# Designed miniproteins, single chains, continued (3): the designs that were tried, part 83

Each design is a single chain, and the fold is of that chain. pLDDT is the mean over its residues in the fold that is shown.

## One batch from the design tools (miniprotein)

Design m11050
Fold by ESMFold2-Fast:
Structure m11050 (fold): chain A 93 residues (1-93)
Amino acid sequence: AAALAVLAGLLAARAAIRAGEAAGDPARGIGIALQGIGAAVGAELGVVSAAEAAREALKAALDALKLALEAGDAEAVALALAAIALAAAAIAA
């Protein structure tokens, strides 16, 4: 569960950075990426439960997906969808 939450947060961050660059709004991408990184770090350090970290990672991944769809960047969309799948798996575990 914790490892999946970490991976979900990091993939959401990667998707957000790419989507932000593609959309011409890197600040929005960075904001979403910091949410994903925060979820990953919180899970890894045990400062939040794996389930809470997974929910925050899912939220970051959904925000990254919205930005990726607005940008029309297929790779950012694929990364965000992968992050959503990992976060959902972490919540289910």
Scores: mean pLDDT 82

Design m11051
Fold by ESMFold2-Fast:
Structure m11051 (fold): chain A 87 residues (1-87)
Amino acid sequence: HMRVREEFGVKEASKEHAIRAALEAIYRAAGQLDLAVEYSRDPSKAPEAEVEVEEKKLNDDTVEITARVRDKQTGLEAEVRAIAKKP
């Protein structure tokens, strides 16, 4: 592993986890448990979901990732924060 690829991989995995958790939270809150499971596994299947990701550097080894997901059809929003730590 190159250092650059290691850092990138950790950030991307944390972004994916935050997005999946936010999608699960939205559809679970809507009582649509099957869709919560489906879209948390494959976010690309959520046709009306708007996704915003923000990164904040806490220190040289740690990045805070905030994922906000909005379902355009229902107007529901969820925000999830994940911490990505460099190995």
Scores: mean pLDDT 67

Design m11052
Fold by ESMFold2-Fast:
Structure m11052 (fold): chain A 118 residues (1-118)
Amino acid sequence: GVSITESGGGTVKAGGSVTLTSTVSGTDFSTGAVGWIRDNPKEGGLGVAGLSADGKTVTYAESVAGRATISKDFAANTAYLNLSNLQVSDTALYTALAYSDAVKGMVMGNGTQLTVVA
């Protein structure tokens, strides 16, 4: 079956940085777009970052623009989200999503919790 495993959350101080990682198994990751969403009580679900299938086009939410970098390792079936200059408002459950050719649609993981403290 297809699965996504996220890691890299935890408790971080404001002004710090974090790298969130997602690893995809059971499908070819090279043919699909990838992204990250986050969910918290203030924002609800928010698309944070997206990367096109060819790795050349990126999009970022306004709240993280200039602080976020999304990247993909095609050979390792791994996607990364780097967040710098963290703010308390970045506190959320971060969930990776990827297009899966095996299921002919988007798949999502269970998320990794990031908590940013002052």
Scores: mean pLDDT 82

Design m11053
Fold by ESMFold2-Fast:
Structure m11053 (fold): chain A 70 residues (1-70)
Amino acid sequence: MLTEEEQYILDLMEEALERARKAKEAGNDEQVKEIVETLKEFYEKHKDKLSPEAQKRVDELLKEAEEIAK
């Protein structure tokens, strides 16, 4: 099972991804790029705290964020 810290990091990243999706639907491409950049910076800051299980989930979220930003 994920730790509470890992789950919190994942929850924040999932919330950011949801905001990026809503911005994309609204046609706000600038806001999408800003959210995705912030998400990547957040990941770089916290990646040392992630187990291999948490890292796999984060990799999927980051891939989806890149797809939204296209």
Scores: mean pLDDT 82

Design m11054
Fold by ESMFold2-Fast:
Structure m11054 (fold): chain A 107 residues (1-107)
Amino acid sequence: SLEDIKYLVEKEGEILELLDEIGELVKNKAPSEEVDKKFEEIIKLVEETAEKLKEVSPEIAKEHEEFAKQLREILESDLSDEEKYKKTKELIEEYREKIGELVNKLL
């Protein structure tokens, strides 16, 4: 529905804003605890999006569940904050393409 599409667009915007904040923290060599907190905010947002859409589109919910799992794996890895940021940015680009395809199929 239009409301579900609007919700997805709003949540994508929030994810991108948090990603930009992580980029700034990494650029300024902020403490890892601050970077980790922003990663946790993205993961929570993705998990909440999956839960809300579970009844509307199990397929979109599953993609968000997988996305949250992959984000958690990046966060819990021994990679540097810069490398975690790069991998998360790439993963978000893949997520956006996949969700865009699913939304087009539901329209």
Scores: mean pLDDT 86

Design m11055
Fold by ESMFold2-Fast:
Structure m11055 (fold): chain A 80 residues (1-80)
Amino acid sequence: EKIEKLRKLFDEESARRLAATPPEQREALQFDIDVQRGVMDLIEAVAKVLNDEEFGVKVLIDLLAKYFGISKEEVEERIK
């Protein structure tokens, strides 16, 4: 399942970035991560209502690429 792989990618990359962040900056980063997770939850909910997993996958790839500052192609490669 591609949405599950995208969530796993988000969680792993977020955990890695948080671990590399100094303690005094972790609160702000954690808040940002929590906001992005909420947006992902909303996108998944919309995809389920539309019964269109492909739409959800495309929107989540775009979101993760922009959030992590990587290409959409790199996100797609990581979830293969």
Scores: mean pLDDT 84

Design m11056
Fold by ESMFold2-Fast:
Structure m11056 (fold): chain A 99 residues (1-99)
Amino acid sequence: SEVRERLDRAAALGEEVRRRVLPRVSPALATEIAFFAMVEALRGPRSLEELLAEGVEALARLLARLGIQPELYREAAEAARAGDLERALALLAEAEAAA
């Protein structure tokens, strides 16, 4: 079943977020990242790094429109796009601490 394959992919990506992301950022942010990644996984196979870059870049654009400084979020998106998940998560943790 195509639906089962998509759901299994989403579940696998959610588990990857639990293992790789949750230890580095707040549980609330990790949950939001997991939800976004799982929803995007239903559309097709993507890496966690690609999905994190896309989601954080979108958040940075929204924050800029609200007059909130987006620099740490933009740097996190660039690190994720480069495949440096550890740096991306460290920058997101810094952004959370500054909020």
Scores: mean pLDDT 81

Design m11057
Fold by ESMFold2-Fast:
Structure m11057 (fold): chain A 55 residues (1-55)
Amino acid sequence: MSLLELAERMATLSPEEVAAELRRLFAAALPGLTPEEAAATQANVDLVVAAWRAA
């Protein structure tokens, strides 16, 4: 999946759906992440959702 395809998909989703999709993608990547990377990833999801709600 390209970043452009992901961005286009996110443009049609609600903030809640964006958060769910990001968490799903990150859950799939979790076995390859350190605890620090996993925590940073969760924080980034929260920031994206907050920014999307503010827009």
Scores: mean pLDDT 67

Design m11058
Fold by ESMFold2-Fast:
Formats: sequence, structure tokens, C-alpha cells
Structure m11058 (fold): chain A 71 residues (1-71)
Amino acid sequence: DKALEELIKEGEELIKKIKELAKELTPEIKEAIKALEEALKAVLEEGPSPENVAALLAALERLKKVLKELE
């Protein structure tokens, strides 16, 4: 599924970008990154399910909000 592959890639790139922009990782940023890493791991190890994909989308949205605060 190309759509799922693109979501995984977006998540990995988003984590990298936030780590590059943040001089210090606050507890809030670390928790947002951890949530996305756990969601990515669930999809990669257990396979895509409606629940795993929804969790991934939610974690992506959370980390995108963090990115906007760093810009």
C-alpha cells in the first residue's frame, strides 16, 4: 500500500526534522516523538489495522503541531 508507505516515510522525516530544529528535546517533544515511534513500530511489526493506522495519523498530527511551535 503506497499510501501507508508514504505515511511511514512522512513520520520518519518528521522525527528527523524536529530533532534537527530542536536544540533541546523538552519532555513534551520527547513524548510526541515517542508516541509516533510507537505508532510506526505497531504498523511495521503487527501490520496495518484501522486502529494502528488511526493511531499513526493521530501521532503524526500531534508531532506536526510540535513542529509548528518550533518554526
Scores: mean pLDDT 80

Design m11059
Fold by ESMFold2-Fast:
Structure m11059 (fold): chain A 81 residues (1-81)
Amino acid sequence: MIAPDMAEAERAFEAAREAGEKAIEAARAGDVSKAAALLAAAGILASAAILLAHDDEEFQERVREEYRRIAEEVERILEEQ
């Protein structure tokens, strides 16, 4: 059983969400450089969460959907400026 890896996956996912929220905030503030850096960080953390949760397809799908939502929101905000 890989319970430690799942705990790490959940922490990585929470970190990805936090970075993503900050990316959206930076995008709304017009800070394109900060938004891009935070979105990149969110993507790295999301990828780590997926790799750590390699046996949990449902968790992987949740991570992919959340990151896609964040990335689309950041792109939408930046395209509106």
Scores: mean pLDDT 84

Design m11060
Fold by ESMFold2-Fast:
Structure m11060 (fold): chain A 100 residues (1-100)
Amino acid sequence: MEEVRLEGQIALTLSLMGLSAERLRAEREGDEETARLADEAIEAVQRAIEAVAAGDVEALREQAERLRELAREARELGDEELAALLERAAETAERVAEAL
């Protein structure tokens, strides 16, 4: 209940921190495609955090699917670390949606 929302917000915030670090790394390396994917992922995670706070299961599931799409794009670019972060964020969002 409230504990599920708090745990979800914490887990997604940790994902946001990881994605922010990856975004900064890509920017410093001049990898514009990875930086763009990280920016889109950060937006999706922020929307997921808002959905958890609102108890909006449908919006949370939409962001989980968006994160999975971005994970596929990251794999196509060869960034397995970013892809793994995105898959974990999507799994977290789906898990929280099921528990709400």
Scores: mean pLDDT 84

Design m11061
Fold by ESMFold2-Fast:
Structure m11061 (fold): chain A 83 residues (1-83)
Amino acid sequence: HMEELAEFARRIGEQAIKLAEEGYRDEAVTLLHIALSIILKEVPEELRPEVERLGQEAIDALNAGDVDKARKAFERLVEALRR
């Protein structure tokens, strides 16, 4: 379950970052919000604060135009899911 969730997060994160790199920032932010809502429903309670924080960091970074920071935050989110 957690590995499947991590792979889902990785794929959606890559798509969102690609959209942002191509200039579709609002669509990238929307995609990350949808992905984060799905992920948060599936994670163990103990991981929710870390996942929510990292997901929000990625969204905030995209809103600020910092695509590299968003990528790194989302990569850390995927790593947290693989623990």
Scores: mean pLDDT 86

Design m11062
Fold by ESMFold2-Fast:
Structure m11062 (fold): chain A 64 residues (1-64)
Amino acid sequence: MKTIVVYAEVSKEEAEEALKKAMEALGGTSGEIIEAENVEEAIEKMKKLKEENPDVNVAGLGKP
């Protein structure tokens, strides 16, 4: 099972820490970080990822 963190307007380091915590909390053997240009794009990417991969854990991280 894969865990993905989509992030916008935060540092890559913060996204990597969020991914580590999400994998520990939700489970998963693989993880990925995806950068978005803004929070709205991040939300759309999260929706598409979940639709394409129902077994994927998807979390978001961004500043409003």
Scores: mean pLDDT 75

Design m11063
Fold by ESMFold2-Fast:
Structure m11063 (fold): chain A 85 residues (1-85)
Amino acid sequence: MTLGQLILKEFEELKKKVFEPFTLPEDTPIEEKLKIAEEGIKKLEELIEELEKKAGVTEEIRKLRKELEELKKEFEKKLEEWLKS
């Protein structure tokens, strides 16, 4: 497995963790769900920053950063839905 393939796998696993709180039981505190999602997003951002430092800004890394930006937008939309519930 190349470094790029390993990192792509890690990115996909972290993406799943960001949305995991939305599948947790309703009795799980909203505060805990938010903490899990925020930590997931932070780790994804740190992973992309580390990649940029090691490999430079490649097309593949630019796509990952765009995907992270879309993830953040989806999270904010879900957060708004949770707060209205």
Scores: mean pLDDT 72

Design m11064
Fold by ESMFold2-Fast:
Structure m11064 (fold): chain A 74 residues (1-74)
Amino acid sequence: MRYAVTLAPARPGLVEAARQVIESLGGKVIAVLRDGDRVTLVVESDKSPEEIRAALTPAVEALGGRLVAVREVP
């Protein structure tokens, strides 16, 4: 499945931490899109949106960021 994962703020350290979590779940980040102070990671994963959100939220919040959205992409 493909997901759009939106994080804020758009900091390199936050993007790298999110990538490491996604890869630890067996997923892959295939694109990174910056829009103002937000960044959207396009992710290939076999996990549900809820599983991705549950794994990413603590890692992102530990770095002072927030998980804005996890959305399935066609």
Scores: mean pLDDT 84

Design m11066
Fold by ESMFold2-Fast:
Structure m11066 (fold): chain A 58 residues (1-58)
Amino acid sequence: EEVERRAILAAVKYEGEKALTEGVSDETIRRIAEELGVSPETVRRAIDKARAAYEADR
């Protein structure tokens, strides 16, 4: 889904690599949700899914 990809790219843009290893702050999640016009829950799910994939690739 395009929204999922955009949320992941924005998280990495704002927080760097730690977005995929440590996660992102609630503030960053809200900023991305506002930019994309989606709920914070949608952004958090996208990031959590990306983190799981990133850890599996290690």
Scores: mean pLDDT 76

Design m11067
Fold by ESMFold2-Fast:
Structure m11067 (fold): chain A 69 residues (1-69)
Amino acid sequence: SAAVRRREEEGRKHFASLSEEKQKIISEIAEKLREIGEEVDRTLREIGEARRAGDLELAERLREEAIAG
């Protein structure tokens, strides 16, 4: 926790030292990565729920749909 916070604070100080153009590009990339991460987490949660319910066919279908889409 404290180590993560310290790294984030160091990252913020470094980010503030960059040009406004570079800050904008980094922020846009970070936002896109966040959206992808949220979609991945949601899919993994749904697959996990299907597996816990014993519906292995549904879990595999959800996995295949995620890979195809």
Scores: mean pLDDT 79

Design m11068
Fold by ESMFold2-Fast:
Structure m11068 (fold): chain A 64 residues (1-64)
Amino acid sequence: SEAERQAHLARADTLDQEAEKAFSEGNYEEAAKLYREAAQHYRDAGFPSYANRAEKKAEEAEKK
């Protein structure tokens, strides 16, 4: 449903923001986990480009 899609998008945005904060604070393991969770919610919301971006950010965090 549209409501479910909107809920996934809102959750993804929140997780992405939390991941960015964790990354900025040097908590790279936490950032990677949050980015991957955001990516899954972006996929469920129908935004594969946003999901791909979040996955790349998770990879960057894992390399730190």
Scores: mean pLDDT 89

Design m11069
Fold by ESMFold2-Fast:
Order: sequence, then structure tokens, then C-alpha cells
Structure m11069 (fold): chain A 85 residues (1-85)
Amino acid sequence: EEELKKKFEEEVKKADEHVRLAAEAFREGKLEEALEHLEKAIELLKKAIELLKKLPETPEKEELLKGLEQQIEALEKQKAYIKEL
């Protein structure tokens, strides 16, 4: 359980870094790099959700799952926007 929580936190941290890098690349006009970072962030968040689902059911887990799913939706929308540019 503790190991699973640590893996979850690591995946979320990696995803957050890729979101930051995507925003930076977008500001620099590097659309291809921004898309690559968004895709990586989405993959990492999906992995984090799978890890989180293996943890015991708690109200905190449900709130966290909902938040992560909403974040993935937002990132996929941003990715679609950039692809239209």
C-alpha cells in the first residue's frame, strides 16, 4: 500500500512537470514539443489513476480520482486546440 502510494505520487509529479514543460513550449511557439509533453502528461495521469484504483476505497480516493479525470479532460482539450493551430 505504501509503495503503491509512492508510485502514485511519483507519476502525478512527473505529469505535473510535463504539463509545465508543455505550457513553456507553447509560449515559445514550439507546438510539436507542447503536444508531446501534453501526450506524456496524459499517459502519466492515466497510469496514476490505475495505481490509485488499487488503493482502498476512501472518500479522499474518490475526490482524487474525480480531480485526475477532470485534469485529463482539460489536457486532452488543450491538445485538440493546439492541433487545430
Scores: mean pLDDT 86

Design m11070
Fold by ESMFold2-Fast:
Structure m11070 (fold): chain A 68 residues (1-68)
Amino acid sequence: MEYYEKGLELEKEEKYEKAIEYYKKAIKENPNFSQAYRNLAKIYKKQKKYEEAEELEKKAAEIELKLK
């Protein structure tokens, strides 16, 4: 949880590379954390990495569908 919160803080500060690092750590600790995938995808869209962002959004949607 703390990694995700740090990622949010870094994203707010526009420190996108560090935010990506912390969102990836949050996903590693909790692979079912759909919100971390969505926030990572948002940053990738800002970086024009649209294919990577789409894959992350698909993963988040799959997790959310399973949890309902």
Scores: mean pLDDT 82

Design m11071
Fold by ESMFold2-Fast:
Structure m11071 (fold): chain A 90 residues (1-90)
Amino acid sequence: MKELKEEVEKIKEEIEKAYKEAVEAFKNKDLKGIEKSIEKLEELLKKLEELIEEAKEDEEVKELAEKALFEGEIKLGLVLIMKGLLEMFN
């Protein structure tokens, strides 16, 4: 229970960091940096999905993980848009 909550918070922090790195890569026109951030975000979102399945009996952990997944999916969508924009200008 307590360990799962801490894992969700850690993944949430890693998602925020990967998103910030993606925004910086976009500003620098670094397509490889964007692609690396997409891969990290996809891996982190998959871990959140696994935590949601594991935490089915822990409503607090489940709600935290579902919220983090939703916010992370929005961030991944934005980074995918950034990639598309950079590819159009190549």
Scores: mean pLDDT 84

Design m11072
Fold by ESMFold2-Fast:
Structure m11072 (fold): chain A 93 residues (1-93)
Amino acid sequence: DLEKGIEMLRIYADVLEEQGLKELAELAKKAVDAIEKKDYKAAAEYLRKLAEKLEELGLHEAAEQARLGAKAAEAGDGKAALEHLGGALVLAL
């Protein structure tokens, strides 16, 4: 269920924002919005930026999920991109 997945990702982003991880939350929300618009080029760019920020924080497994999400977005696979974004956000919590 794509719509339910998107809702859950927005909830995870809001939790990250409440924890003071505002930049990660903003990048996650931008990636979700780009995927919804089928702007996979923009989605891949936001997911790469998210991976860089996660890596800077020492969250290596979360960063790897964000990189896999960027690859999926580059391939036009919005569902896989969202699943990997979800993995990144859960690992960042």
Scores: mean pLDDT 87

Design m11073
Fold by ESMFold2-Fast:
Structure m11073 (fold): chain A 60 residues (1-60)
Amino acid sequence: SDMTKKASELVDRATEVSKRQVELTKKNDLSDPKVEAEISELNKQLEELNKQVRELLAEM
């Protein structure tokens, strides 16, 4: 139960990060260093969230 709730919360956070990445990609010039830096930070956040989901699923 607690594990399912935690997994759901992590998925919701990953979805929000992914939506922000898509918006930045569609609305901005990807050659802009500021946009590139923000996308890089969102990629790091998404990788961390995916790692947390994998670790949670591996927990007995």
Scores: mean pLDDT 78

Design m11074
Fold by ESMFold2-Fast:
Structure m11074 (fold): chain A 64 residues (1-64)
Amino acid sequence: MEELIEELRRAIEEGRFTEALLLAGQLVKMKAPAEVFEELARLAEERGYPALARLFRETAQKLR
């Protein structure tokens, strides 16, 4: 799980939008906690990807 989170973080930083969405789906299947998606949403927003940040926040909300 940690390695997958790091890969997703890298994809966001490199602007690999499609890859980030696929990795996020895998994390959901692995039951990653909502807090992980909240942190990733913050990173996406900070990097200038508000649409991706919105998707991650919605995912975190659904996992609560």
Scores: mean pLDDT 81

Design m11075
Fold by ESMFold2-Fast:
Structure m11075 (fold): chain A 93 residues (1-93)
Amino acid sequence: MTAEEALRRAREALAEARRAVAAGDREALLAALERALEALMALLENLPVEQIPRGIAAVLLVIGAQLSAELTGDLETALADLEAALALAEEAL
């Protein structure tokens, strides 16, 4: 997978997450977060060495979003963490 394809998949997952939060659909949000995590992990494999810390920070934000959504039901906080993760991933390219 290319870095561009991985980032595109992460953006698609963010769009799905936004729809899930608007609908109050926790299960759909968790599925979108899982897809975002897979995409960002694939992106990490294609980043230059100096950007790896940003890639790791993005992955950790998505893991935090999954925990927030699953354990607390705070979908808005989970979405905000995913948006922050994608911003870091875009800055890493």
Scores: mean pLDDT 85

Design m11076
Fold by ESMFold2-Fast:
Structure m11076 (fold): chain A 98 residues (1-98)
Amino acid sequence: SSSSATSSATTIGGRTNDPRVISALERAARDAEQAGDLDLADAFRIGARVSRNSTNTVSQSVIDQVTSLILQAGRYARQGDVSSATSLLQQAASVVTS
């Protein structure tokens, strides 16, 4: 009874300073740096710092989606595809602010 109701209510939220999001941003920054795009690497690092300093409640689906988009952005940055990386980072920001 109370365990089921409390579990459902408590588990439906995530947070913008989630370590998974921060780690994804730091990983993407390293991928961009290895590709030689220091501006994009800086953008990811700034994102990670902003994430650490802000706490907003969002759905778990949003955290999952944002993390996936950031990791994909890092992969494209590593390939030298700055346009795709920037587009994905912008999508991640839009999802978080929705």
Scores: mean pLDDT 74

Design m11077
Fold by ESMFold2-Fast:
Structure m11077 (fold): chain A 69 residues (1-69)
Amino acid sequence: APSAEAEARAGAIGDRYLPYIKEANKKMDEIAATTTDPAAQQAAIDSFNQELADKVRKELEEERKRLEA
């Protein structure tokens, strides 16, 4: 079982990223429902990863600006 400290840290990180995780789960369900072949699934996952990385980067940049403001 996870330690209490590790679980508390994971919980804080999880809460911060929970919205992205929920979006990822929905996206994976959509890909699975629409695309069943592995090559097309991989292409869709790559596109999603690029979009997710961009979204996270923008969020971090916004946080930086907020800290400087």
Scores: mean pLDDT 69

Design m11078
Fold by ESMFold2-Fast:
Structure m11078 (fold): chain A 73 residues (1-73)
Amino acid sequence: ARQAALQARLGELVAELARLQEAEGTTVEIDITGTLTADGRLTDVSLAVRGALTPEQERLLAEIRALLAELGA
């Protein structure tokens, strides 16, 4: 239940980030890596970003980082 809600929110934030990238005409490279365990937890999560971000993209990325940390707990 909680993981499903966090995953849904992550999807919403990623979609919003993509929409902002399209509107700005910019390309930002985002690499998300992690290990999915047999019990459904995502561990060893890292997020790398390359490119210039707008303040709004930075806020969304901070929320994404926080959600990924919670999913990996």
Scores: mean pLDDT 69

Design m11079
Fold by ESMFold2-Fast:
Structure m11079 (fold): chain A 69 residues (1-69)
Amino acid sequence: SMEEKRKKAMEEVNKLFDEARKSTDPKEQAELLKKAAEVLSKVPEYRGIGRRLKEMADAILKGIEELEK
């Protein structure tokens, strides 16, 4: 059902957020947030949130790459 799909997506997203909070590496944190955004994008009601999260994660990764030059 649609409700089961939402529950599974939220459980996966929460696990990824927990892993991101425990990480001390900003690159790993941003990559985990990108994975969470991808999971959110599979649920129609969460597509907007997923898009914004992906944009923020991409911006963080780009900022890190610029600082490493």
Scores: mean pLDDT 82

Design m11080
Fold by ESMFold2-Fast:
Structure m11080 (fold): chain A 66 residues (1-66)
Amino acid sequence: MTDEEKEALFKKYDKDGDGVLSKEELAEFVKSMGLPEEVVDDLLAIADRDGDGKIDYAEFKELLDM
């Protein structure tokens, strides 16, 4: 997946345009991949370095590179 494709995915799920993905927005992404919603909590635990319950674009890119 290219950086441009990653940015397009991030913007698609960033519904409010605040530059971060909330737990709810990340759940929509996970569902689109055919994964259960409980995976969202695991992804937040791995990627949310700040512990704020949100994922920025850099953290989202790292998730896609796993």
Scores: mean pLDDT 74

Design m11081
Fold by ESMFold2-Fast:
Structure m11081 (fold): chain A 74 residues (1-74)
Amino acid sequence: SREERLDRIVDEAVEEAVRYGKEHGLSRTAVINRAALLAYERLREEFPDLSETEMLKVLRRAIDRAEAAVDALE
């Protein structure tokens, strides 16, 4: 489904950002920003028809999941 594809993009963006952050010693803010950027670019490519409201909701999920993932590593 569309929701499953959106969740996959979010999860992959968060996983990549956390992995990169661990390898490069990024701050919490930098990891979260990287997750949001990766999610945004992939969403624009795969779902160019997403409304601004839908995009913001999915990006909020990416930010929230990235925050939780980083905080769990402390």
Scores: mean pLDDT 86

Design m11082
Fold by ESMFold2-Fast:
Structure m11082 (fold): chain A 73 residues (1-73)
Amino acid sequence: TQQIIQDLQQGKKAIEESKDSEEAAKKLEQLAKQSKDQDSSNILQGLSTIAKNKGKDEALKQAQGMIDSLQQS
C-alpha cells in the first residue's frame, strides 16, 4: 500500500510537470516500466491511457482520487 501511494505520488508529479497530455502519458509509461510493483505498474499504465484519451487534467484527477482512497485505508 505505501509503495503504491509513493508510486502514484510520483505519477501525479510527472503529470503536473508535463506541458501537455502527450508528455504526461510518456512519463507515466516510463514510470510504469521502472516500477518494481506490478499493481503500481498497472495503475500507472492506466493513467497514461487516461492522459492520452481524456487529457492531462483528467489523469491528474484520477491519480489524486486513487491516492486519497489508499490513504484512507
Scores: mean pLDDT 82

Design m11083
Fold by ESMFold2-Fast:
Structure m11083 (fold): chain A 80 residues (1-80)
Amino acid sequence: MQKEIDIGALDVAAATYRVALENRARKLGVSPEEIERIRARLDEFRDEMIKMINEGKSTEEVVKKFREKLAELEAEVDAL
């Protein structure tokens, strides 16, 4: 079984979540500046996941951290 995390797969997942969060933010009427901040945070999350992979963290730990960060960001968007 391939246990290696595909960074490209993480990028696709991040892009999918970014589109979903941007659509949510637009529906809530947030400013374009807030949408850009959401994009920047998702890019930071991706970079953090890549760092964890490079530090030898397991796939399960990386995925758990990514989900936790996404849940936090979704809560922040809903609070705007």
Scores: mean pLDDT 71

Design m11084
Fold by ESMFold2-Fast:
Structure m11084 (fold): chain A 97 residues (1-97)
Amino acid sequence: MSHEEAVELGLRGVEGVLSPDPARQLEGGRLAGLAMGSPSVEGGLYGGSALATGVNSPDPAAQRGALEGARVAKASENPGGQRGGAGHEEAARAALA
């Protein structure tokens, strides 16, 4: 994944989690998780911002999208993505409790 691709995925993640459509929120979360798992620092920042937005959303569907994205980031080979994903997963689980 290139730096440009990772930034695009992170930005699409932000748009998705802000969508009123649950399918777009779920897909946005996954794209944000991929951006966080990338070697791109900028892509990871956009991805992390998208997941934080989903976690802090009053919409449970956005919170579920953030949980899915956090799991994607946690499963990546990037240690920063793994740590960020673990933190967002814990926060999303607490929000959905």
Scores: mean pLDDT 84

Design m11085
Fold by ESMFold2-Fast:
Structure m11085 (fold): chain A 59 residues (1-59)
Amino acid sequence: GAMAALEAEKKRFKENVERLAKEYNLSEEEVQKILELIEAGDLEAAEKLALRLVMKKLF
């Protein structure tokens, strides 16, 4: 159902964030902020924050 699909999406997003954290050396605090947004269901804000933090490491 829709609930199961949302939970699967959150899980995949969390896995991607963990990979990005390892690859770009994000701090535990930065990772925790992204994970809190994912848990709250604000995937758009989580994605924007993750992108900003990654771009900060690239430039």
Scores: mean pLDDT 79

